# Designs tried in a protein design run: designed miniproteins, single chains, continued (2). Part 96

Each design is a single chain, and the fold is of that chain. pLDDT is the mean over its residues in the fold that is shown.

## One batch from the design tools (miniprotein)

Design m7329
Fold by ESMFold2-Fast:
Structure m7329 (fold): chain A 75 residues (1-75)
Amino acid sequence: APSKEELEAEIRRRLEELEERLRELIANGADPSVITKVDTGIAVARALLAEGTEEALRRALRVVEATLKFLDSEE
């Protein structure tokens, strides 16, 4: 299983990707529902990352992965 430090690093990396993609969505006038879903995913993952328990970190990783997968399916 990944260590706590490895989980935190992976979550931070994926959050950075999501924040960049959110900025591009806003700049390009994307659907407000898509923007809201991504923004909510980022906020939830950040809150879980701040909690810092292994359980919270596993949930944060799942949230960022699900949000990225959603974006990859939207086109």
Scores: mean pLDDT 85

Design m7330
Fold by ESMFold2-Fast:
Structure m7330 (fold): chain A 79 residues (1-79)
Amino acid sequence: SVAEEVQRIAEEAARQIEKGADPKEVAKQAEEEVGKLPGVKSATATATRLPDGSIRLTIKATLEDGTTVTASAVAAAPA
């Protein structure tokens, strides 16, 4: 399903951030990947720094039928 694919993309993006990728660049790449999914009209991805140093990546996709799908994943702070 689209929801499962959006969640997978969010989790993969969080893994890239954990490996040292720029959160802003990863969010943009995730946004573009979700936007290419069949049935997706628009997508936005946001990376938010949390107080503990972790980063939450949130993806919001709007489907062609007007339904919205939201997925998020957290990239742990470096140990």
Scores: mean pLDDT 83

Design m7331
Fold by ESMFold2-Fast:
Structure m7331 (fold): chain A 67 residues (1-67)
Amino acid sequence: ASEEELTLAIMSVSSMLSNPVSKKDAEETLKLLEKVSPEAAEVFKKNYDKDYKEALEKAKDILVERL
């Protein structure tokens, strides 16, 4: 993924962390993560059913490390 794509993904995830999220938002987040970082997508998939916010934070950390 490009630096621009990673930055946009980080901004999207950060926005989702600040607001209540629906199941549809979780599915859209997963699709975005799969495109920019398969590693972040795997972490999100394993954890979003247990703790959605924690799953997003872990995925965001992986994306930031890719910058």
Scores: mean pLDDT 74

Design m7332
Fold by ESMFold2-Fast:
Structure m7332 (fold): chain A 109 residues (1-109)
Amino acid sequence: VDDFEALLATLKKEFPSLPVDKPSLASELAKEYGIEVPEPELRLGLYDGYQIYLLLVNPVNREVSPENFREVFDLLRESLKKRYPIIAPLITETQTPSDTELLEAIRKS
């Protein structure tokens, strides 16, 4: 599905200064940590190199928006832990902001 492009378009509309052209998480993990993961199965984007926010579009047909990031993110995180144990430690140790903090961080960028 192209929901990730729709999400990025929505974020750009609501937060015009947000960088929307982000590579997939698979590409960033391969580059930064030397980890190789199956790219076609991942629907993730990185928000910012200094504050990494996983933006998700997944096959459960949940629309990802600023107001439901946390819920969708938590669902994805648990699914990814089961599917890709090799990256589970990175996801588990990522600082998870509250919905308010996430929206404020996006708005300030």
Scores: mean pLDDT 43

Design m7333
Fold by ESMFold2-Fast:
Structure m7333 (fold): chain A 55 residues (1-55)
Amino acid sequence: MQAEIRAAARAFFSEGDEAARAFLVELSRRYALGIETLVRLSDEELAARPPAALP
């Protein structure tokens, strides 16, 4: 998951990829965390924090 988040962040922030942005927005909503916070989390930290049950 985190490798995918980092790849999407690179695509969005470097190239303005709208598909990558949509992916990051969905994860931000799912985990109840900001996009910048999601990008900074490690795989271990993400595994320790399951997705929020609430949209």
Scores: mean pLDDT 69

Design m7334
Fold by ESMFold2-Fast:
Structure m7334 (fold): chain A 64 residues (1-64)
Amino acid sequence: PLGKVTVTITGARPALRQDGSTIPPGTTFEAEVLKVLPDGSVVARDLATGELVLLSSADVTLTG
C-alpha cells in the first residue's frame, strides 16, 4: 500500500468499483492507494466498504 488518501470524484464521470458498480461524481471517501498504473489510473481500496476501486487521475482529486 502507498498510503491513505481522501478521494474526491471531481470529474463528470463516475468511478468504477471492481464489482462493476459505480461511485457517482461529487462523492468524497477515504481510501488506501494500492497501485498506480502506467496510464495514471489508481487502484485503491474504499476504507468504509473494503471494495477495490479504479480511479482516473483526470476525474479525481487525492489528498493525504
Scores: mean pLDDT 80

Design m7335
Fold by ESMFold2-Fast:
Structure m7335 (fold): chain A 58 residues (1-58)
Amino acid sequence: MAREKLDELVEKIKNAKNDTEKSKAYAEAGRVLDSVPDDAERAELARYFGEKVRELNA
């Protein structure tokens, strides 16, 4: 579920029409990651999200 939510937020960043929408999507991603109780899973999801966002600039 957290990974699926992060995938949705990556798409929102990709389709953001302005900096406000982009910032809102990043803030939501931070909240999703903060909601993950396992430190290892949270770190892996943060890495996954970062890789997906980086792919948007490739």
Scores: mean pLDDT 80

Design m7336
Fold by ESMFold2-Fast:
Structure m7336 (fold): chain A 67 residues (1-67)
Amino acid sequence: GAMEEEKERLLEEIRERMRELGFSEEDIEAALKVLRTLSVESLRAALEVIREDPRLGARTLVHDAKL
């Protein structure tokens, strides 16, 4: 449905942002596996944090996803 399409779009944007920031494919896959279990609201929040401060936001996202 529309929410699942939105979730996939957000996951793809997060993947692209993490690649642009130089994260390894292993780190990206680890983060995305955890992020897939989260709500669309949580994914939107994560993407906005990355947009505001890419270095801090992406590092926080990877740290939280690996916990």
Scores: mean pLDDT 73

Design m7337
Fold by ESMFold2-Fast:
Structure m7337 (fold): chain A 77 residues (1-77)
Amino acid sequence: SEEEDARLATLNGAGAAASAGRSSAEAGKQAGIYSSLAVHNDPKKGAEGGRKGFEAGVAGDGEGAAQYALEGAINAS
């Protein structure tokens, strides 16, 4: 479903950020909160950020992966 796709894309972006070693505990917690809101309030914006984050992570851009995932979650809230 669209909601499931948005959730997976957001989680993949967050995973790429974690793999880049970018985590403070608070930053990870905040991203998780916004990602959950994105799925409920505007799943397409969350999915966009998650997809871009995942793509950047696959390309080896951990900083960009984290940034895209966070921006998507914020914009979806």
Scores: mean pLDDT 57

Design m7338
Fold by ESMFold2-Fast:
Structure m7338 (fold): chain A 74 residues (1-74)
Amino acid sequence: MSALREEAERLVREARELAATLPADNATVQRLMAEMEALLAALKASTDEAVAKTLLRVMRAIVRSIRTLAERAA
């Protein structure tokens, strides 16, 4: 469980770094970041490894979306 939580926290940090390269008023990025924070909270609250792995998969998909937006902005 600690390794899954560490990866989730790393993904949130990566998402925040990517989001910081985009306009602060970008509604899409704001929604995606809110989703990441909610998923991290859910993962930290979970004691089920299968649930944590599912949440982590969704978080990885959101990071890819934010990265695509950051690449378009560059």
Scores: mean pLDDT 83

Design m7339
Fold by ESMFold2-Fast:
Structure m7339 (fold): chain A 80 residues (1-80)
Amino acid sequence: MEKLIEELRREIEKRKPSPGVMRMAETFLRAVSQTPETPEVLKILKETIEKLKKGEEPVIEILVEGEVELALLHIKRYLE
């Protein structure tokens, strides 16, 4: 998971976001790093990275441990 988070950070940085947007992205990446490493989460991260590489706006769902909380995040909100 750490490698996927680092790759996702690099793809976000390639879009040259403002410092404020980058701070929001870092907060999001930290939340992802606290999510349990499951095949489902890994698949979502890989698909998000692929969409960012294509210049598309990805949407990802995060599953949080302790409660099944489905947090739907629009990456464009963090890249604006």
Scores: mean pLDDT 61

Design m7340
Fold by ESMFold2-Fast:
Structure m7340 (fold): chain A 65 residues (1-65)
Amino acid sequence: MSAEELARALEEAIRAGDAAGARAIAQQAVKDGYSREELLEAARIAARQGASGGAAAMWEAAKTL
């Protein structure tokens, strides 16, 4: 999954009000081998697209790496 695809999946979950889904997507990214830098890049993309909740979820995931 690319950082842009990850950002879109998080944006969709946040827009749907699915906080649990957003966390699951972030956790899956870590399992898929995403580095802290890749998660931060996904957060930047999500923030630019107005998905501030997605950005927060990726930032929290990045802190656990």
Scores: mean pLDDT 69

Design m7341
Fold by ESMFold2-Fast:
Structure m7341 (fold): chain A 106 residues (1-106)
Amino acid sequence: ADPELDRRNVADVLRAIAEEVETLAKQLKEGKNLDEVAQRLRSLADAVEMIADTAWVPEEARKLLREAASLLRQAADEAMKGNYDKGATLAQEAASLLRRAAEVAA
């Protein structure tokens, strides 16, 4: 209804995704549930790209979201290769971009 309220709701969703990505990064460092973690990172990348395509997201936020989605896919690929620390680092970088996108979107 209100474009400003819709942007705040998007920001809350992006913060929730960032928090989940940070949890997945911890799981990568622990070397457990790698297939599930990789699949979830890919699913979150798809969700982030879907949000980037919404008309309510500013261009700067959209750019950050597309970069975050790319990093999430790279993190998933590194997890599948057994590069746990690299995957975790990429996931943490994606989470940071998602938090910044949330600030720009609000």
Scores: mean pLDDT 84

Design m7342
Fold by ESMFold2-Fast:
Structure m7342 (fold): chain A 60 residues (1-60)
Amino acid sequence: SERKRQLLEEYRRGLEETERAIAEFKSDPEKAKDKIGLAFLEFVRDTLRAMYEELERELE
């Protein structure tokens, strides 16, 4: 499905952006103290990764 391939690319891009945000968050001394904020970003990353992997399996 063309729609599913587009969505897969959007999830991949979202993952890359979220992982970059996590790296920037960890490199900021003030934000590095905020364990809840970091946990939220990691939750978003893990959720996007799970959605990406599930959709990728469907696109055999």
Scores: mean pLDDT 81

Design m7343
Fold by ESMFold2-Fast:
Structure m7343 (fold): chain A 70 residues (1-70)
Amino acid sequence: MQEEFLRRAERIIKGMQRLKESAEQYPETRENAKAVGEEAIRWIREEGEKVGLPKSVTDELVARLREILA
């Protein structure tokens, strides 16, 4: 369960990096990228706790997403 969550979280983070790059090229997608990023942060917090990950690990994943969204 934890390994599957971490693989999914890494794919989400990579997807968010691509959405950020796309939003820089296509300004009309910026609002969508922000909304997707906020949902990704919520998912990581909720599902990370559910699979028993330490809060330090989920906080690190959330920090990485926040850096991408900034």
Scores: mean pLDDT 81

Design m7344
Fold by ESMFold2-Fast:
Structure m7344 (fold): chain A 70 residues (1-70)
Amino acid sequence: IVEKVLKENPSLSEEEKKIIKETAEEVKEAIAKGASLEEIVEIVREALKKLKTKEAAEALIETANLLYEE
């Protein structure tokens, strides 16, 4: 899922891709541990503070939604 989102957003910087990948890993671990939606939203919210572009923010939100809906 993460790889597909990153391929569809080729204009993302290496730093933005790293943040999205690291955040996706945290979201996956949280879901595996039975975290609530509120906890997942907080993980995403903290990562959004580190992203500088709307495109990167949208890519992160899309990734988190896809992971949660699995």
Scores: mean pLDDT 77

Design m7345
Fold by ESMFold2-Fast:
Structure m7345 (fold): chain A 59 residues (1-59)
Amino acid sequence: MKLSSEKMKEAGENAKKVGELLGSEEARERGERGGQLMKEAAETGDYELFEKGGKIAGG
């Protein structure tokens, strides 16, 4: 998937927020971990890291 760095960062932030909104401990932890990796991928342009973060955030 070819995303701009801004879109990758936005997706990571949204993953964290969705986890928090769901309110379960598991969803929050998945969203936080996945979102963090997606944000790192946005900064480095690492699409593999972005996919990994998305899979973690999505379950």
Scores: mean pLDDT 73

Design m7346
Fold by ESMFold2-Fast:
Structure m7346 (fold): chain A 65 residues (1-65)
Amino acid sequence: SSAGELFLKSVEYEEQGNLRLGAVYSTAGMILGIADGISEESLEILKLINQGDLKKARELAKKIK
């Protein structure tokens, strides 16, 4: 899923301290996840990124990639 790839990019940028690009990619991931019919999974990943649980966010994003 393209949504999963965008969430993985968000996690990479958040780990680098680039919060602006992290937010752009997590927002794009959520929008594509809604369009692809995986809104619940996408919302969970977005919540994990926003909580700073980047390890769990990465694990879930890989499952929807």
Scores: mean pLDDT 87

Design m7347
Fold by ESMFold2-Fast:
Structure m7347 (fold): chain A 74 residues (1-74)
Amino acid sequence: MDAEDIRRDALEIAYLMTVAGLSREEALARVNESRAARGEAPVDESLISDELLAEAEAKARRAVAAGREAAAAL
């Protein structure tokens, strides 16, 4: 997998954990389900470090906060 694909997968996992309240295992299963639907191989968990996931969670939280601010302004 390309580094960009790994970062994208980590962000999707983090987003599901942050927005939907899923566990890491549940979020990973959801991402793998989406990948299978596209004919893609499952996410290699060994390539997603705790640091990468923490960075992705921080980004997901900022995106959700920005979305709520935008929605509140409407």
Scores: mean pLDDT 74

Design m7348
Fold by ESMFold2-Fast:
Structure m7348 (fold): chain A 70 residues (1-70)
Amino acid sequence: YTEILKVLSEGPVTAEELAERLNMELEVVQKTLDRLEKAGIVKRENGLYTLTDKGKLAVKSLEEIKKKLA
């Protein structure tokens, strides 16, 4: 989950590229991306996935919380 968001924060990427870069099964990556898209955290355009403004804010909030609790 968090690793997918990190790769997406680096730029637009396909589900297959995410699966390869993270050494994950494509089906698992696709299901995760579908959930994130439904939640408005990522968007898909021409097979490329990117973080939405909402997604970028959510990632930043989670990173700040982890920093404060670590």
Scores: mean pLDDT 76

Design m7349
Fold by ESMFold2-Fast:
Structure m7349 (fold): chain A 104 residues (1-104)
Amino acid sequence: SELDEVLARVEQLDAQALQLLNQMTALENQAIALRRAGQQPSPALVAQMRAQIAQMRALARELRRLRREMERLGAPPEVILRVGLLILELEGEIYTAERMLASM
């Protein structure tokens, strides 16, 4: 069904979100460690962080689109809630990463 296709796509994007969030956390931890050591994060590290932010923004937009489709198709409320929380997590991490880059 159309709902089954949307739910399968959500599962794929959920896995992708976890990967991107873990990668971003690793980059942020690397930047923090460098700054604590009195070193400035490299242009390459900054570029990687900006690329991850762009990927997370694209993913958040796609999840918002799918969440609207899930609501239209009558998906289980628990799944809609989980997607909403994932969007908030991605947006919170984007905000944190952008604030970190602005302080560099």
Scores: mean pLDDT 91

Design m7350
Fold by ESMFold2-Fast:
Structure m7350 (fold): chain A 85 residues (1-85)
Amino acid sequence: SPIELLKKAIEAIENGDYDKAIEYAEQARKVFEELGLKEASRLVDRAIALLENAKKSKDPETQKFLREGAIEDLKEAIKVLEEKL
């Protein structure tokens, strides 16, 4: 389930495992692309970019800001999917 992959990505972020979070998010994104879910795909793409920038940042405040932004984008993607049938 792409929703389950996004939930696992959020859990990985909360555990500080950005690599695992990006991996789960990329897996979900591929499913969204195949299904033509453009809005969910866009939100996940933005979350991945934020996580990659968090990994590169040496500033803890910037890392926290980027991490929180990624979590919000993934939560919004889950909402979009749960409202769509």
Scores: mean pLDDT 86

Design m7351
Fold by ESMFold2-Fast:
Structure m7351 (fold): chain A 70 residues (1-70)
Amino acid sequence: AEPRVEVESSLFTNEEGVEGVSTRTRVVAATLEETLELYRRKEAELRELLGRTAAADPQEVARRYREYKA
């Protein structure tokens, strides 16, 4: 099987009522080195998708993710 890392993102609300984006990673048949490389590539993709807003306000990121998923 081709090694890959899949990232699943979902909105959640913590105990303090703050909304955030939760990410879950799944590794398929990868060595440690391949896993790190795939993770870095996936991180770059997510950073690009979330845009510059991810650096500004976590609540704005959660709002954009909600709109994207709707």
Scores: mean pLDDT 60

Design m7352
Fold by ESMFold2-Fast:
Structure m7352 (fold): chain A 89 residues (1-89)
Amino acid sequence: MREIARELGEERAEELRELALKVVKETNSVEAAFLALAGSVSALLGELETAERLFREAARLSDTEEAKRAAEEAARLARELRREAEERA
């Protein structure tokens, strides 16, 4: 499982981390920042469905347009990674 998550998402997990950091930098909402960080951790652990949900909620709670866009992009990327994991299996 660790190897599968790493193979499918090593480079894209880094992208998710960068997007989560953008949410943290751009939002004044502690809740949005926390959810974005939790989403990136969930993705690292291979919990891509949870990561997508957390990023979607971060987007809704984000108080700036830049943070919302970053969270939405992270949710989309997590969903793509989940689909790829299903296709690989």
Scores: mean pLDDT 78

Design m7353
Fold by ESMFold2-Fast:
Structure m7353 (fold): chain A 97 residues (1-97)
Amino acid sequence: STAAERAAALAARDEARLAALDVSEPIRALLRQLAALAPALARLALAGAVPEEAEERLAELADRIEALRGRDEEGTAAALGELVRLMAEILGVPVAP
């Protein structure tokens, strides 16, 4: 699978997976933003429309997020925030403030 496909799957699964976790409201807000962007990113990935530069950036962020175990809440929030911004850039949509 492509990095964009993995990132879209991670975003959708992270909301479902982490919904039962004791996480802060900032992290929960980021997970909701990721879940909202995931279907559109999945469609672009299936169409082969994600640029190679973006694929490399998505791979790095997906690996970082998948490695996180919630012990570094600030690091988790930072990585999720970076993924939200990157997915929004790829999709050409504004990021919610």
Scores: mean pLDDT 76

Design m7354
Fold by ESMFold2-Fast:
Structure m7354 (fold): chain A 74 residues (1-74)
Amino acid sequence: KLEELRQKLSKELLEEVKKLIEEEEVDERKLMAYLSAGVFLEDEETIKLVLETLEKIKRSPEIEAFVQTLLKSL
């Protein structure tokens, strides 16, 4: 596994999430995609930021169930 590449991707992912949360209308599907990417990269910082953002926005029950399933698989 290439640790240097993983760290670079994690940093870029975190920056993309930070940009997304500053938008007037936060796209919950993009948040879900970033959460999945964070889980794949084992990036705890990105996972935490996405979860905190999801707590602040209106979510569908389907998205909530998806988040719970991902957390159980970690």
Scores: mean pLDDT 72

Design m7355
Fold by ESMFold2-Fast:
Structure m7355 (fold): chain A 76 residues (1-76)
Amino acid sequence: EKEKELEERSKKLARDIVQKLTDAMIDEIARVRVEERLGREVDPRTRAIYDSFLAALTPEQRERLEKRVEELLKEE
């Protein structure tokens, strides 16, 4: 039972870390997409990282990303 509690805590911590990293990455990617939509040149290395991360996102996370891009564009 002790091992099961440690496993559950480890899984929760991993999920919390992944969620925080995902949220931070979505914000960064949204900023990069805003630069693209404003006609500014995006570094190819940044674009490659962006595309790799986008491929790993769920449909809900992609929708959140698009909403963030639209919010940032309105503030421009």
Scores: mean pLDDT 74

Design m7356
Fold by ESMFold2-Fast:
Structure m7356 (fold): chain A 66 residues (1-66)
Amino acid sequence: SLKEKAKRVAEAIIEAAKNKDYVSVMAGARELIELGLPEYGQEILDAARKKDYDKVIEVAEKVKEL
């Protein structure tokens, strides 16, 4: 389901953010946009560009709760 795919992508983004893996965070955010969650994906992209990995994790946790 879309919810299960989004949760998996969000979990991957959280792991990447904990490791400060910018490339994987950006890739995951784009995947969220492709899954139809552009608001969440864009917020993660913006936070990642600022190197605000705490904000990346916060937004990705919200995606997991959908």
Scores: mean pLDDT 88

Design m7357
Fold by ESMFold2-Fast:
Structure m7357 (fold): chain A 61 residues (1-61)
Amino acid sequence: SRADIRAELNRKLGDIAEEAVKNKWSLEELKARMIAALEEFKAKHPEMAAELDALIAHLRA
């Protein structure tokens, strides 16, 4: 379901945020890694493309 897909995405983004804190990433690096994860997730779940594109656009703003 879309809810299960969102839960998986939330776990992935949480892991990235934790890694950013541990490795002292800049905000630019954190954003780039989150965008990369969202693009990868969009490739795996094209049915979520519109929702994920909105999140990517928000992060790029």
Scores: mean pLDDT 84

Design m7358
Fold by ESMFold2-Fast:
Structure m7358 (fold): chain A 105 residues (1-105)
Amino acid sequence: MTEEEYKEVLEAIKEALEDESLSQAELASMIMSLAYLIKYAPKEIQEEARKLMEKALEKLNKEELEELIKNTDLSELQRKFLDNILNKDIEGAVKTVEEMDKAAK
């Protein structure tokens, strides 16, 4: 990814997070993208991604997300990621996304 592509992803997530009608699934997907940016993007983008991730984590509804997990056929890594974000473990979420990226290659 180019620095320009990382900035575009960050801005798209920032705009999406202002939408009060976001589903818990959409929110979890955006947090996953932010974790990817925290691991792989340039330093200035990493700092903004951390701020947005903290904001996104505050919007998580534990009950709704646990129901989503129960009703969705998730991989072991996807479940681990969702457990990290439910516990507000940013570093754990980033590590799990790195494991997902390595498994996909």
Scores: mean pLDDT 79

Design m7359
Fold by ESMFold2-Fast:
Structure m7359 (fold): chain A 81 residues (1-81)
Amino acid sequence: MMGYYLQQAGQYRLQAKEGPNGEELGKQTDDIMKDALDRVDALGGEASTQNDAQQSQNYMEAVGVLYDAAEQIRKLAEEAK
């Protein structure tokens, strides 16, 4: 699941970079992905001290973070058209 959203985000990022505002939108999409990956890494670190239920909740939160990032990047790519 995470890999799917990462692939989608990457594809939309390429579409944004091909548009008339490619340089600016490319930077914005890079910042969105960096923030999302930093949050996912933080959740992974927290999981090391958590029980199974908390780890499952953190995993679902991480999936949601990547989904939200992919949606933000998709909107930027659509607006670039």
Scores: mean pLDDT 75

Design m7360
Fold by ESMFold2-Fast:
Order: structure tokens, then C-alpha cells, then sequence
Structure m7360 (fold): chain A 77 residues (1-77)
């Protein structure tokens, strides 16, 4: 499977979680946990998770060993 396909699947999960976070349906901690679960289910290995006041940063490794960093920006409503 190509890096482009894995990135597209990660982007879809990111978009859904980001929308839930922006509507106040979930907290930033819940958003990070749900994104980790979605990424692991898609075959990524989660290497690190960093949650700050304004963003969530998650670093993952795909099945081929390539590392990808995902960032969700969050502003308290």
C-alpha cells in the first residue's frame, strides 16, 4: 500500500476527530485517544502522543517503518 493511501486514511480520521473537537462533542484528551485508536486500527504503530493547550501532536509508524507526524490545532471555545 502506498504512503499516499495511508496518509489519506490518516487524514480522514484526523478530519472526523477535529470536527468533533471543534463542536465541543469531545475533549482534547478524548480526541487524542480516539485518533490513536483509529490510527492503530488502520495499521499504524503509535510512537508518541503530546497534548498541549493549543494542539495535539501524534507520531506514528506505518507497517513499512515510515514515520508520520499528525497535528490537530485546538482553540478553546
Amino acid sequence: MSVKERRARAAAAYTAISLLLSTGEITKEQAAEELVRALEKAGFKVLSVDISDTRITITVEDPEGEKITLTIGYVPA
Scores: mean pLDDT 74

Design m7361
Fold by ESMFold2-Fast:
Structure m7361 (fold): chain A 68 residues (1-68)
Amino acid sequence: ATYKAVLDEDGNVISGIEAAKALAEGKAKKAVATAEDGSTAEGTGAEGSIEAANKLKDKKFTLTVEVE
């Protein structure tokens, strides 16, 4: 399954709580984060997916999370 979330500059989830839950539960296979300025981060596996989401702290971004 694939979930999408939008996070604000303060790290608040403004949509897509299922993507945030999948990251927190260590169920993410892959995550891709894309900021409004075009910056991207990606990671694979539970740890890599969490790291990708953390790379764009202090920016508003869209997060795409793949879960099996």
Scores: mean pLDDT 77

Design m7362
Fold by ESMFold2-Fast:
Structure m7362 (fold): chain A 85 residues (1-85)
Amino acid sequence: RLEELLARLDEALKRGLEEAVAFMHEVAPTLTPLEAKILMAHAFERLLPEIEKALEELGLSEEERKEAEEELKKLLELREEYLKE
């Protein structure tokens, strides 16, 4: 199962940020906490440059940008915890 999820995530990542986000949204309700952590860590390693670029291009309001930065920070902290262990 996890190997299949990682393979599907890799395929979505090859198709772009929107496809990867759609895939994560689709599978989120079915994930265990460990599976979610692994998939998020993998996706963030691959997508971080694209996410940063998208945030700059979107011209987000101060409030929207702050919310996005806080969510990104939390996901990066989860990735750091995964990579340490």
Scores: mean pLDDT 68

Design m7363
Fold by ESMFold2-Fast:
Structure m7363 (fold): chain A 64 residues (1-64)
Amino acid sequence: TEEALARAGASLGALLGVPEEAAARAVQANIDHGGGSGEAGARAAMEAGGVPLEAARQIAQMSG
């Protein structure tokens, strides 16, 4: 849900030093590509959220 996405974005954005909207977008991209901590999910999160790959990997781990 949009509310869950906003909450995840707020938490992960603050933790990783990235904008909340970018983090929320990255979480959604990882979910759409199967979730978990996989590299494919991390790459999708990086591309969709516009966040560094290391931040995308953290988001993939925490949203899986």
Scores: mean pLDDT 68

Design m7364
Fold by ESMFold2-Fast:
Structure m7364 (fold): chain A 93 residues (1-93)
Amino acid sequence: SKKEEAVINKIHEITGVPKSEIRKRIKEAGIDLSKVDLEVLLKSLKEEEELIKELYEEDPELALELLLEQLKEPKRFWVGTERGIRLIEEAIS
């Protein structure tokens, strides 16, 4: 769908990861994007773009893992949640 493509495009813009690799990681994680609120997810990605980019520059694999978790539960801003902040602090500290 156009919304699924917009989400993949946004992750590609933030991280520089090839769109094919993003699609592969989503599939391997068992994430069904058709069941996800893609509008909420896209808004979350836009609002937290700079923080995601900074995390990706420091630890690309952790950043991708956190993005995949956000794809499962897009109602939670993973970076702006208490759990997301704690995971980032534990990774960086």
Scores: mean pLDDT 70

Design m7365
Fold by ESMFold2-Fast:
Structure m7365 (fold): chain A 85 residues (1-85)
Amino acid sequence: SELRKEAERLLSEYFGRPVKVTVEDEDELLRVLALSLGKLKGEEYFNLALEAIRRGDLEAVRALVEALKEGKSPEEAEELMKKAS
């Protein structure tokens, strides 16, 4: 999975060591990746991930991951998430 490889790359960069992702469910992997990247980039991103996950809005979670990968601001990420929902 491209999502799994991207998650392994980003987490390995953060921890400064190889990280293996063993989550097989792509939806759970997406949630874990959004929360992990959100925590890394700042509390505003982490809160956006939590709220989308709590709503069960997986498309908003997906939009947040893409926004984080592109270096978008929390305001830009929130707008993209709103458009994805």
Scores: mean pLDDT 76

